# Designs tried in a protein design run: designed miniproteins, single chains, continued (2). Part 91

Each design is a single chain, and the fold is of that chain. pLDDT is the mean over its residues in the fold that is shown.

## One batch from the design tools (miniprotein)

Design m7143
Fold by ESMFold2-Fast:
Structure m7143 (fold): chain A 105 residues (1-105)
Amino acid sequence: MEELFNLLKEILEGKKELNEEGLLKFFKAIYLSMGLPEEEAEKLAEKLVKRFKEWYKEGKLTEHAEEIIESIVEFILEHKKEIAKELGVSEENLFKTIEELVVKK
C-alpha cells in the first residue's frame, strides 16, 4: 500500500503530527497479529514507538528508517486481514483506521 508508506513518510518529515497513543495501538495490533502474547506485543510495540519518535524528532527520513517502514508496510499488506481483526475494523477500512490512529487532529 503506497498510501501507507507515504503516510508514515509524511509524519516523519513533519508534514503530519504524530499521535503517539494511536501509533502504540497500531504497532501492538501488528505484533498481536503475529501470534505474540499480549505482554510481549506491548513491550515490542513500545520499543518500536520509541524508535519512530526518535526519527520523528530528527525531521528527516533516513535510509535505515525508510527500510524499516518499507518492511512494516510489506508485513501489513501480507497480514491485512489479521491486523484489521486486531484493530476491530474491516479490511477495507484498515488504512483509514491507521491514518486516524497515527495522525493527531
Scores: mean pLDDT 79

Design m7144
Fold by ESMFold2-Fast:
Structure m7144 (fold): chain A 90 residues (1-90)
Amino acid sequence: MEKILKLVEELIKTVKKMEEENASTQEVVEKILPILQEIEKLTKDFELQVLLGIMQIELGVGLLTNESGEETARRVLKVLEKMKEYLKEK
């Protein structure tokens, strides 16, 4: 779990920076997806897998609706913060 927590914390920092820089939804997705895939390979935890699934849906919605990167990043950050909290309480 320690490696996963570190990856989630690094993602939170990256997404917050991208939100501040008004990155596009495409840029947010391209930056986040490879790291989400790495986390998915490291975990068999059901709750964490559900949170990963929700995050993939949030990214997909952003792409399909031509949402701003700021809006997509904000929604993804909410899921990442929940993942971080879950990992710290475990």
Scores: mean pLDDT 80

Design m7145
Fold by ESMFold2-Fast:
Structure m7145 (fold): chain A 81 residues (1-81)
Amino acid sequence: LAAELRARADAEVEAFRRHASDPEKTREAAERFEAVMQEVVAAQAAGELSEEEANEVLRHAVARAREVVEEHREEVEAVVA
């Protein structure tokens, strides 16, 4: 379960990054990413994931999403400067 949720989060982050120039597709990828995060929280609450497993998946997913955000931030800052 944890590995499956992590893989799904990775796929949605990759979809978001790949379709960054398409607002509709990036919005859909962001919505699916949010759904995966909610599923991780629900699985932990149901006892299907330990707190450690849930935190590992969430930490990994957030780190991957942050990398994409930082990538876009650097591009925007380069244009402004």
Scores: mean pLDDT 72

Design m7146
Fold by ESMFold2-Fast:
Structure m7146 (fold): chain A 81 residues (1-81)
Amino acid sequence: SALAEEIERLAKAFVARADTDPAAARADMERLIALVGRADPEMAERLRELVAQYEAASAEERPAVIQRIADLVRETLARLE
């Protein structure tokens, strides 16, 4: 679906630049939360919690949080199949 394709595109963009361009990553996160919320409001809530962890994370912790965000988006996409 177009929704699933856009969610996957934004998730890949977020993962690619979350460590190097936080401002662009934040914009990707905001749109990603909105699109995930259209698909599954429960998953959007879980994603908001992970985004809060990402914002609070140290440089050392950030890759693990980015991976958890990617995993949650993958789970959301699986639910849309």
Scores: mean pLDDT 81

Design m7147
Fold by ESMFold2-Fast:
Structure m7147 (fold): chain A 93 residues (1-93)
Amino acid sequence: SEKEKEELEKKEKELNKKLLEAMEKGDFREYVEILKEALETSKDGIKEKLEEKLNKQLEELAESHEKFAEATKDLKTLEEKLEALADLVEDKN
């Protein structure tokens, strides 16, 4: 619906701004926390569409980062992929 589309676009724009700011700071922990919070605070209909967008972003990240691609190749859920990303961030010495 138009309202769901507008709400999704607004959420996506706000989320992308926060993610960009976290990436500019090199704060991958904040990046993962922003993603998890966005999923947890979204309404069911918006949550599903946001999960689809995030899965696409994680797929693009895997294409650019071989270590993430290897860690996520056998993972099927968004939650598992976000956990793998968090683990990779924590394993950076």
Scores: mean pLDDT 70

Design m7148
Fold by ESMFold2-Fast:
Structure m7148 (fold): chain A 67 residues (1-67)
Amino acid sequence: MEALENFKKLKKAFEEKSSGLPPEVQEAGRKSLEEMEKRIKEAIKKGNEEEVKKLADEAKRWYDEIS
């Protein structure tokens, strides 16, 4: 599942890089990640393949931005 794999990579990268950031920035990032994971799981549950692909691309873009 590409979207979940992209999300897992993003979450790991965020956890590794965010440890040096202020707590409020870490909290904002965690909330954004939780919302993205919820959106991915909901799209998968509904069988919305187009939405899953869009979310996979969004996760990859965010990963590329913080890498």
Scores: mean pLDDT 80

Design m7149
Fold by ESMFold2-Fast:
Structure m7149 (fold): chain A 68 residues (1-68)
Amino acid sequence: MTLDQAIEEAERLTEDPRTRELAREAISRATSLLVASDLLAIAGDDEGSEAVRQRAIEVLEEAIREAE
C-alpha cells in the first residue's frame, strides 16, 4: 500500500482498545523512520532516504497484519 494508506489504516487501529497500543507503537516507530528519511534526503543520500521510507511503510503494514 502507499504510505498515506498505511498511516490512515494504522490511525484507524488506534480507535480500537484491542489494537491501540500496537498501532501507537507502529506509528511512533514509522514517524522516527520518516524523520530519518527526510534527514538522509537533506544530506544528499536519496537511495538511503527511499530505503528508510520503504522501511517505515513495512513497519505500518506489519502492524496492520498483526491487528487482523
Scores: mean pLDDT 84

Design m7150
Fold by ESMFold2-Fast:
Structure m7150 (fold): chain A 94 residues (1-94)
Amino acid sequence: ELEEIIKKIKELGEKLKYSKEKIEELINIVKKRRIEKKPLSEKEKELVAEFYGNSDLSVRETAELFGVSEATVTNWVNRYLAKLITDAVDKALS
């Protein structure tokens, strides 16, 4: 199961032209949640939200890959989008 998840993340990351370092960060997030059961940092949550937005994965498929609930994925995606909007507004007001 874990090996299949890691393989899928590598394949999707390569398709999205992610760096090896970024793909390894996503793999470490999977291990942190599924093996270590540790909470994610805000940066790690943003990386998951960005990965979801760039991939063809559903909320459900993303939740299953990272070992979280669909509501958790939706929350992280909404927070990430809010941050992108705030950053865009700040640049426009500069």
Scores: mean pLDDT 80

Design m7151
Fold by ESMFold2-Fast:
Structure m7151 (fold): chain A 74 residues (1-74)
Amino acid sequence: SMMEKEEKALEEAEKLIEEGERALRASDYDTAIALYQKAIEVLEKSKSKSKKAKELKERALSGRTLAQIFQASA
């Protein structure tokens, strides 16, 4: 169903964000940026307007920005 597809997309995005956060903590900025970007793409493709989707997208955007800043400073 459409709801099951949306739920799976949110689960995939959350896992990608968690992997991005682990890469960021390891100072693997290229990997972190790529993972956050993939999470954003998954969320945008889902077209979900849920609070969870908005929070995950904001989390991924913030993580990507932070990784880009640290990469530029290294």
Scores: mean pLDDT 87

Design m7152
Fold by ESMFold2-Fast:
Order: structure tokens, then sequence, then C-alpha cells
Structure m7152 (fold): chain A 62 residues (1-62)
């Protein structure tokens, strides 16, 4: 559900290991995109996917 995915996103922020955190954010983004595609573009899933992707990219950038 959206609530569980948002909770998972908040927990990912607490991960100290940057690579592990980035991987978790990438998974959250992917799940949110798939659910959005299936459910006809639910805007909250798209926003969560975008936020998670941005966090993953920040963590992997030098």
Amino acid sequence: SLEQLKERYEEAKKIKDKKKAAFEFELISGIALIVSAVNGREPEYLKLAEEAEKEAKKLLAE
C-alpha cells in the first residue's frame, strides 16, 4: 500500500550505509513506478518515486 511504501521511504533515510540506502531508495522508486503504472497514474506514487530516485542519486554522487 502507499502508506507502507511511505513508511519504508522514511526508514530508508535512517540507513547509515550510503550504498545500502541508495539501493533501498531505488527499490522504493521502482515499486512506486510499477504501482502507479498499474493503477492509472496515482499522483502520490509518482511523487514518492521521484523523491526516492532523487535521494538515491544524491547518495551515489561524489
Scores: mean pLDDT 79

Design m7153
Fold by ESMFold2-Fast:
Structure m7153 (fold): chain A 87 residues (1-87)
Amino acid sequence: SPFAEKAREAADKAIEAAKQGNSVEATLYAGEGFRYGAEAAKSGDKETPREVADALERASIGAKQAGNLGGYSAATAMWGGARDAAE
């Protein structure tokens, strides 16, 4: 699914932004991962939401190490809700 690919790419970009200390871009990409993962879930792809949730958790850890936890915590919580709705 193109949404699954975009969700994974967004999650990877969120992790990279968090490592670089860019909390704004990290939060933006985490949100995009959430949105594309939810679209993939609507098509029956339950794996993509779980992969993105794991990636966002790792991004949250990276943001904490970089000192950018606040924005990531909100994005991770939003993603958790979408994952639960997809199951």
Scores: mean pLDDT 70

Design m7154
Fold by ESMFold2-Fast:
Structure m7154 (fold): chain A 74 residues (1-74)
Amino acid sequence: TDQIKALEKKGLDQVNQNRDNETAKANAVASEASKGTPSEQLKVRNEADTKASSNTHAASAKAYADVDKNIANL
């Protein structure tokens, strides 16, 4: 039970850390594009947000799979 809780916490921490990292990357890209035209800024922001969402989804799926695998190996 305690081992399961520790693995779940590790998985949640990974999900949260990846979300924060991807959000920071998207914000940095959008900030750099702030000197362009409004349409250029919108395009860069949308592409950065889309990439961050895709990367966050993939990393979360991996974190959940790792938790399941580690619990199954207990």
Scores: mean pLDDT 84

Design m7155
Fold by ESMFold2-Fast:
Structure m7155 (fold): chain A 69 residues (1-69)
Amino acid sequence: MLSDESLRELQEGAQRVWEATLAGDLEEAERAQRETVERVFEASGGDKEVEELARKGLTSVRVRALDQR
């Protein structure tokens, strides 16, 4: 399970990715995704499974936001 810190970072990052993607700022969306994955990885103490989960989740958020445009 994600720690409370990792979950918070992921939720905040998902919101940034969603908003940037809907606004058409794909560069900001990609930056937000990258930064969020890094923060979640650090907050998890270097858990590669948590990093992969965050990457997949944020990619899904971005794809769904693109479909709403």
Scores: mean pLDDT 81

Design m7156
Fold by ESMFold2-Fast:
Structure m7156 (fold): chain A 85 residues (1-85)
Amino acid sequence: MREPTPEEVKEINELLQETQEAAKELVELIEKKAPKEELRKQLEKLQSKADQVIEKLEPVDPETAELFRQQVQELLALFEKQIAE
């Protein structure tokens, strides 16, 4: 709801890049048929990074934070399905 500070924007963007990188690493591990243990650890890392984005976004734009949370939950569900199969 409020205007984010330049520092908040920078931190959110950095966390978003880290979240995207974690997702890319998880896809690479799935393609290489890594052990389920390694896939779960990477999935937990992705969840942690996404949670940090939501935490930073919530006080400045709760509506966008909620949309991001929903998108992340859908993405995580797809990855969990891939790991289970």
Scores: mean pLDDT 81

Design m7157
Fold by ESMFold2-Fast:
Parts: sequence; C-alpha cells; structure tokens
Structure m7157 (fold): chain A 87 residues (1-87)
Amino acid sequence: SMKEIQELQLEMQELVLDYTRKVRAGTLTADDARKYGDKLYEIGLRLEKLKSKYTSTAYQQASLFYKDAGDEEKAEELKKKAEEARK
C-alpha cells in the first residue's frame, strides 16, 4: 500500500540520518555499518514486494553501508539489485 511505502521511506531516512550522525561523531564501527546495512536490505526487500520506486535507493544505500562494513561481496550484490530495480 502507499501508506506502507511512505512508512518504509521514513524508516530508511531515519536510518541514514542515524548512520550519518555516527560517522560525523567518529563512533561508527564495522559492526554498526553491517547492522544498518542489514536493516536497509530488509526495507529494500519489502519495498521490492510493494513494487516501489524507492527499492533502488534502499538497495543502493545498503550497498554503501556493507562496503563500510568491509563486505565487498554483499555490497556488489546489492549494487546490482539497485540497478535492476531502476529498470
């Protein structure tokens, strides 16, 4: 539903803001990056099932967070999912 998409978009924005605050404070760990990446991936999967245009953004953000976690394989996987979601 449109309401569920809006709620997921807000959750994604809050996660990105919290992540940015940790980066600016110098408190971000690789474990934090993985945890935030996992949450964004779950949001991306839910948005994909709803056929939301925001699916690509969620996967792209998750990819960046997994890269910060040192998980290059998962980062590349989600980068590809983001590109497919744009089509």
Scores: mean pLDDT 88

Design m7158
Fold by ESMFold2-Fast:
Structure m7158 (fold): chain A 65 residues (1-65)
Amino acid sequence: MAMEELEKARKRAEEIARRAEELGPESGENVLGYFDKAYKKDGAEGAIKAVEEAERELEEALAAA
């Protein structure tokens, strides 16, 4: 249940972090940090929302590059 969703969100966050590294090494670390911070704040729901937010910001940054 929630554990499977959290595991998928974590893998998605790692994938987003790898793509963010194309903008710079710090970008990948920021994505993973944001995911971990959201998980500590709101658990799995917060982590999933953080992944969605990070993915959107990455897409906007890449489109502006």
Scores: mean pLDDT 74

Design m7159
Fold by ESMFold2-Fast:
Formats: C-alpha cells, structure tokens, sequence
Structure m7159 (fold): chain A 72 residues (1-72)
C-alpha cells in the first residue's frame, strides 16, 4: 500500500514537468486506480497514455514505467 502510494507520488512529480490536459489527468487517474488494484499491465498502459498526452519525453516515460514495475 505505502509502496504504491510512493510510486504514485514519484510519477506525479515527473508528470509535473509537463502541462496536464483533462485527457492526461484522466489517464493518470486510471493508472492510479489500476496500480492500487494490483493491475500492473493496465497501470503501465495508462501511465504511458498519460505521459504521451502530456508530451513527456521517452526518457521520462521509461522512468515512470520503471516506477510502476518496481511498485508491483
């Protein structure tokens, strides 16, 4: 539980470098729910969607995905 909360905070910190439109925020919210539910593959998909919608770099996308995998 705490480990997943920490991962969510780390992903949010990376995404904070980018402007988050409504679609990116919704994708991130879905990623948070999937990660808390233990659905790692779904969480990775939604993190990738949120990051792409926000215009994140490939390096930051890979960092966020690693955070999700390490929290699973």
Amino acid sequence: EDKKVKAIQEIADILSKYPLNEAAKLAFARAVKALMDGNVEEAIQYVREAAKLAGASEEDIEKMIKVVKDAA
Scores: mean pLDDT 84

Design m7160
Fold by ESMFold2-Fast:
Structure m7160 (fold): chain A 61 residues (1-61)
Amino acid sequence: SLADAIRRWIAASDLPLEEAARLVLDMVEREAQQLRDEGRISEAEAEELIEEARRTVEELR
């Protein structure tokens, strides 16, 4: 799942949790927006991906 991928990425990073969280949220947001702009996912699906990433990050705090 996206949540599992985020958890693994943060756990593997050498960055402080808050910095790693900020970077992963930025990456997911950029990728979701790009996929939406390319017509590969809907606006609602892009928003759901960003929300899942935010929830996953909050659970790690």
Scores: mean pLDDT 83

Design m7161
Fold by ESMFold2-Fast:
Structure m7161 (fold): chain A 87 residues (1-87)
Amino acid sequence: SAAVEARLAALRARVEADPRASAEVKELVGAFLDYLLTDPRVTDAQREAAVDRLEALWDAYAAGEISEAEFIAGVRALAHELLTATG
């Protein structure tokens, strides 16, 4: 949906603009967002659920509640769940 695509674009912009985000974090988020937008096996409902979880992970990282390693692990776990559900 256009609303989900707007949320993905807004999250990408927030991560890219954040000076605390490493190149690894920016690359990982970018790759995952590209996957959500381009893989035809990902449903709109799965995309919405993934955006909700990814936004929550980013907010926790940005607030200093989780480490970079925990953020990376969380994003990778979410990607693995989606790949398993869509395969």
Scores: mean pLDDT 85

Design m7162
Fold by ESMFold2-Fast:
Structure m7162 (fold): chain A 56 residues (1-56)
Amino acid sequence: PLMGSTQVEQALKEMEEKLNRQKEMAAKASPDEAVRLIQEAEKQREERLQQIKNAL
């Protein structure tokens, strides 16, 4: 594997923390913009997760 288990775990934790921060930021935006920001953040998370899987 290209990544060790510790590195994978840290990358996943950083992704979840980033998503949570983006959701908190979106909560301060207008309702319509908040929905778009959350959807984009979740899409970016899925893409990053796929990259991690490919690196295993």
Scores: mean pLDDT 75

Design m7163
Fold by ESMFold2-Fast:
Structure m7163 (fold): chain A 112 residues (1-112)
Amino acid sequence: SFEALREQADKLVEKAEAAENPKATDYVNAGELYLNAGEFEKAAEAYEKAVKLAPDSPVTPLALYNLGLAYKKLGKDEKAAEAFKKAAKLYEERGIDSPLSRLAKYQAEKLE
């Protein structure tokens, strides 16, 4: 099943990279599949591309939180803290108080 998740994620990245107008959602979906497959470097790359393409998207705080998780798994604690901090800030700016927004704040503080 992990191989199938990785193959599906690879196809979403290939689709996005071949597109004249890449969709951030293809990169977000690829990142989620890579995270579930344990492919943390590829997950981080996919989420970075998603955030860059659509910084104001409704899914961007979640993408930044998951980017932080991927960086944390890679031992990139400084980058993880930055991603969690950005996620927390966007949730706050959007007036969202949820378990995930609270986790983003906690993770950022724990890594600093």
Scores: mean pLDDT 87

Design m7164
Fold by ESMFold2-Fast:
Structure m7164 (fold): chain A 93 residues (1-93)
Amino acid sequence: EVTVLNPAQQALLAKIKPILDLQREGFEATLRNDDALVEEKKDEILVWVLQTFEGLPREEAERLVRAMSEEEKEKLLAEAEAKLRQEWAAARA
């Protein structure tokens, strides 16, 4: 009956807070057809992913993102999404 977020769920939400803000900004840019800003926010999300999951410093993460093909960026996003979904499922258990 009482719905309560456990500490693991709260920690995960705190961890992903930066990307939630970036996703909202990117979506707003998409609605305005601001393609340059959409690319900026997409790259910033990828930088966050590399820093958070691979432990890379920001300068190295930015360098790698700039060198990535569109296919490599899509793969990295898909892997990050799958990992976050798994962490959320584990936190719910």
Scores: mean pLDDT 78

Design m7165
Fold by ESMFold2-Fast:
Structure m7165 (fold): chain A 74 residues (1-74)
Amino acid sequence: SVEEKLVQLLLGLSTILEGMGLHDAAAEARRLAEERASVEEVEAWLKRLQTRHPQLARLLAEARAALDEIRAQE
């Protein structure tokens, strides 16, 4: 389902961000997964995250591509 794919994307991002020492961003990703955030909420969060951490541009571009694939299933 769309919800399951969003949760998996967010939990994957949380793990990567935690490994990078970005604990606040990792916690945000976990919260969005727990709250079953919408595609729109996740997209807005990814945009804010890139503004805060420009060095994540490549990772966040890959995450946006995955989000667009999930959106297409709605």
Scores: mean pLDDT 85

Design m7166
Fold by ESMFold2-Fast:
Structure m7166 (fold): chain A 70 residues (1-70)
Amino acid sequence: SELLRETGILSTSSGILHAGLLLDGDEEGAELALKAQKLASESSDYYKKGDIEKAKELLKKAKELYDKAA
């Protein structure tokens, strides 16, 4: 599904961003990117449980943290 696809992309992108920011010495940005990755993973778990609304809410929060880290 589109939601699960977006969650997967955001999780992967957040992991890459976390690694890049950590190498760049941006500890604050790295922490935000790591939190975005965790929320994206939680979104996937809620989607698999059938809680689509909670999955969407967590994905939105993950995107907000990703944007703040980037």
Scores: mean pLDDT 85

Design m7167
Fold by ESMFold2-Fast:
Structure m7167 (fold): chain A 74 residues (1-74)
Amino acid sequence: SPEVEERLRKAAEKGRAFQKEIDEELDRAYNGEHPNPELVELAKKYKENNDPKARSEARRLIMRERVEREKAAA
């Protein structure tokens, strides 16, 4: 179905954009360009030790901060 194919394409694009956003936040945190010291510590654990648990925790923290920013902007 063309409608199902379009939905799957948009979902994949949204997923890629989301992963890029997370990776960019982690890179900023690792470079010391982030105000949250917890995220900086998690970024170092992920980048230096390839710790998937640290990446998962960082992703949750980034999403929480994003929700708070969106609430403040509304």
Scores: mean pLDDT 77

Design m7168
Fold by ESMFold2-Fast:
Structure m7168 (fold): chain A 84 residues (1-84)
Amino acid sequence: SMRERLLAEALAFYELMLKKLGLVPSPEQKAAFEARLREALDQAVAAGLSEDEIREVLLGVALEDVYSLANGLPFPPVPPIVKK
């Protein structure tokens, strides 16, 4: 499905960024990221966003989590998702 494809794309991007930066999340950090990614996907779909808008939201969540992990910061909350 579109949802499964977009989720898989965001997870692949996350793994690629981790590899590039030499970062290894704990199993708990990875599970928490996957939960946040799923929450963002559900909110974006509920808000009626297009496929491209949903992709941007999910990639943004992945990038913010990578940034937080790289800098030892707490993960940011999922941003409010509204239709354009």
Scores: mean pLDDT 79

Design m7169
Fold by ESMFold2-Fast:
Structure m7169 (fold): chain A 73 residues (1-73)
Amino acid sequence: MLSDEEAARVSAERLAALSPDEQKQLAEKFGISPAELSELRRKLENGAKLSEMTPLERLVVNDIAQEALDEEE
């Protein structure tokens, strides 16, 4: 299980590396708008803690971080 700090860091790095098209595809995967994904990225870049996020935002952050780890296997 990832720590909140590790999940936030990994998700921020992954989101920052994505093109606009890749961000749109990721947003569609989570059933959110690209604007909501961009807002989440901004919160993470500003050092927001998972405890300060909505349940949906926390779910998205944790899923992005877990997928980044799964790609190493």
Scores: mean pLDDT 76

Design m7170
Fold by ESMFold2-Fast:
Structure m7170 (fold): chain A 64 residues (1-64)
Amino acid sequence: NIIEELEKLVNDKGTIDYKKAVEIIENSDLTEEQKKAIIRELNKLVKDGTIDFEKAKEIIEKYS
C-alpha cells in the first residue's frame, strides 16, 4: 500500500521527502500512466525537497 509506505516517511512538519516518495511510487504496482500522472502532480507541490503528506495522499487517491 503506497499510502502506508509514504506515511512511514512523514516528518515532524507533516511532510515527506519528494525523492523517496517518487521511488515508492515508481516501485509500486500502478500502471506507468498512473505513476507519471501522480509524479507530475506531486512535483507541483515540492517545497525545499519535500511535499505535504495530506496533499500527496489526495493526489495518489485521485490517480490510483
Scores: mean pLDDT 84

Design m7171
Fold by ESMFold2-Fast:
Structure m7171 (fold): chain A 87 residues (1-87)
Amino acid sequence: MDDEKLIEETKEAMKKAVELSPEDQIKFFKTWMETILRSSPETSKRLKKIMEEGVKKYVEKHSEVSEELEKKFNELLEKTEKSIKEK
């Protein structure tokens, strides 16, 4: 599979996801975590960085995001990082 196409598709998806509701955003990030876990270690690391940027942009745009939601995003990022390191 063309890893560069997957990277570009992920960037576009993250950009669109900034407009999602908090609940849909959590589902979206869970879906991309699964994609990251199925990718090669190098591609997974690149996808994780895009996901981290997406989370930051979402929180910055949605000032009313609850602390619980931010915790869930951080837990997803931590699980993704751990899974990449265990590959």
Scores: mean pLDDT 73

Design m7172
Fold by ESMFold2-Fast:
Structure m7172 (fold): chain A 61 residues (1-61)
Amino acid sequence: SLAAEYARTQAERDATRAFGGGTAEAAYLADPELGAEAQAERDRRVGELDARAAALKAELA
């Protein structure tokens, strides 16, 4: 259902934000250039998931 997809999308967004934060920081400490790239990728994915969640919420409304 759309409600289940919305819930999964929000969970994936929150997990990506939390996982990306910790992993990106560890990568940044080991290699600042690689860490910056990992952080940018996390932010991009979080943005994509936020946009999907917003679209699903609009569909449910």
Scores: mean pLDDT 74

Design m7173
Fold by ESMFold2-Fast:
Structure m7173 (fold): chain A 56 residues (1-56)
Amino acid sequence: EELDELIEKKSPEEVYEEFLKKHFDADTRELIEKIMRGELTPEDLARYQARRAAAA
């Protein structure tokens, strides 16, 4: 099996997931995961923008 090569060649999703877990909180990570999967709702996006404006 090509497990060694597969492990070294992480998918963009896996690389992003590790980066997100390390640098972002759970809310931000959930939003990015939903965006990547195409499951993000307009309500989620609006809520995130409002949160970022309040936090920034």
Scores: mean pLDDT 64

Design m7174
Fold by ESMFold2-Fast:
Structure m7174 (fold): chain A 76 residues (1-76)
Amino acid sequence: MKEAEEALKKLKEYLKKHGNEEEYERAMKWIEENLSPLEIIALYYRMQGKHEEAVALLSKAHGKTFTGEQAPLTPK
């Protein structure tokens, strides 16, 4: 979980700089309640523009179905 904790810290910093107050709170709450540690790391990679690395991590995360509703900060 060390990488997930690091990813969460960087996600918080990113959202504080680019998101508004309510969207920041809602996004962080959703991430912590709905995503596994590997999915949190994958979300951080997607925000960095490393889409291929994010997909590789999700492939290792027990074959979970990854949808837009389960991944805040993804395009529609």
Scores: mean pLDDT 65

Design m7175
Fold by ESMFold2-Fast:
Structure m7175 (fold): chain A 68 residues (1-68)
Amino acid sequence: SLLDEVKAEMDEIKEKFKAGEISFEEAEKRLLGLLTRFLDAESDPAAQAEAIAYAQAVMKEIEEEYKK
């Protein structure tokens, strides 16, 4: 599903940041851009809410890693 694909792409952004391949600013930019594109394509409010919650969880993990 589109939701499963966006979650996988969000996880990839997180892993690239943890591996030092992208900066915090780039990870944030990519994650927000991905979420925005998903919300524009998805009309189901439940799927939109789940994607937003997943993005918030991924961003929290990125922020926690950045603060080390």
Scores: mean pLDDT 87

Design m7176
Fold by ESMFold2-Fast:
Formats: structure tokens, C-alpha cells, sequence
Structure m7176 (fold): chain A 81 residues (1-81)
């Protein structure tokens, strides 16, 4: 549905914004990698909880946000190289 498409678009925006904030707030590569790992672990925990609760929409949301976060991280790393 159009509403579901809009929700997933918002999830992707949240993931990309998290990636930008992690890059902006990190002073060095070690801190950057630690923050990336922490955000990914956070999404994995939220996905696991949503699956356990049978909340399929929440699973889709967190999976989309996580995917967008990781894609933006890879893009920003390529730009920094």
C-alpha cells in the first residue's frame, strides 16, 4: 500500500541519518567502527524482539532502516577513501 511504502521510505531515511551522525561524531577510525557495530547490534536486537512479538511491520521497518544504514556507511567510507 502507499502508506506502507511511505513508512519504509521513512525507515530508510532514519537509517541514512544514523550513518551520517555516526560519521560526524567519530574522531577516528576505531571510534567509527565501534559506533557502527553498536548501531548494527541495536537494530539486530530490535529485529529479534519484533520477530518474537510477531510484529511483522516492525520487523520490515527495522530491516529497512538497518539496510539503509549499512548502505550509507559503505557510501561514506568510499567517499572518505
Amino acid sequence: SHMEEELLRKAREVGREEARLVFESSKNEAELEAKIAEVLAGYDALIARARAAGDELAVRWYEEARRAFLEEVERLKAEAA
Scores: mean pLDDT 89

Design m7177
Fold by ESMFold2-Fast:
Structure m7177 (fold): chain A 69 residues (1-69)
Amino acid sequence: AKTVDELVDLLTKGGGSQAAEARNALIAKGDKAAVEPIQQFLDNNNINELVGQNLIYYEWAKEAQAALK
């Protein structure tokens, strides 16, 4: 199985189906160690400037983090 760090990398950098699969795997794993790395990704992205697929990836990251809190 992939580590939390590997799944966070796929969620934030993998794109497309890899980001979606990483989101699902992080939620299923339930490891709160992912909360802080996901928060760093969210903080580094301005939601008001995101469009199209990048906005979807931001929303998936936020959803994964919310499920782990």
Scores: mean pLDDT 76

Design m7178
Fold by ESMFold2-Fast:
Formats: structure tokens, sequence, C-alpha cells
Structure m7178 (fold): chain A 124 residues (1-124)
């Protein structure tokens, strides 16, 4: 929906992701492989799908994820693990920082932990 597109764009922009990348990511979501639209056996939020599309765009452009996108992606992934898969904050943080993004800085790990904690609080 238009509201979901606007919310996803605002979230990405809040991490410093450029508007051109956000718009290209939004355009690519329909073409995203079904496996990349999922977290486990659950569908990702639209925000999660947009960030996965943005990651593909940056890999094509640069061969790596920029810091803003890496942090946004990691934080949203941790949130989705808590909200969709019912992981604890610690399990979500460990999965993201030790398995998916093992090279995150301490500063970036703190952003991931805060996202997981916020997700857990909303489920309470």
Amino acid sequence: SAAERQAAAAYAASFGIPEDLIQEALARVPDLPESLKMIGDKPLSFVGQVLRAAALVEIERYGYLSRPLRVAYAAEYARELVEKLGLSVEEAVETVTEVVFPDLSEEEKEVVRRAAEEAARRLA
C-alpha cells in the first residue's frame, strides 16, 4: 500500500540511506525472490523486504553494504526475529551479530540490541 511504502521509506531515511537507493529498492521489491521475502517460515514486514532489496542494489553498485544500510538491515532483522519468530532479545542479537553480521562494530551492535529490545517491549 502507499502507507507501507511511505513508512518503509521514512524508516530507511532515518538511518541515512539515500533517497535514490530507497526508490530503487521500492521498485525492486516485486521482483525479489520469494525466499528473500521470508524470515524462517514467516513473511518479512514490508520494511524488511525493502531493506533486502536495497542490499541487492548496493551489492550490484559497490560489492558491499554501506554502513547506514548494514545497520538498518541488521536492526530490522533483529526486530523481525523477535516479532515474527519469537526469539528472545539475546537470541536475536546473537544471531544477527555472530552469524549474519559478525563484523559489526560495538556501536552497530548497540543499535541492533536496541531494536530487539523495542520489539520485545511492544509484544509485552
Scores: mean pLDDT 86

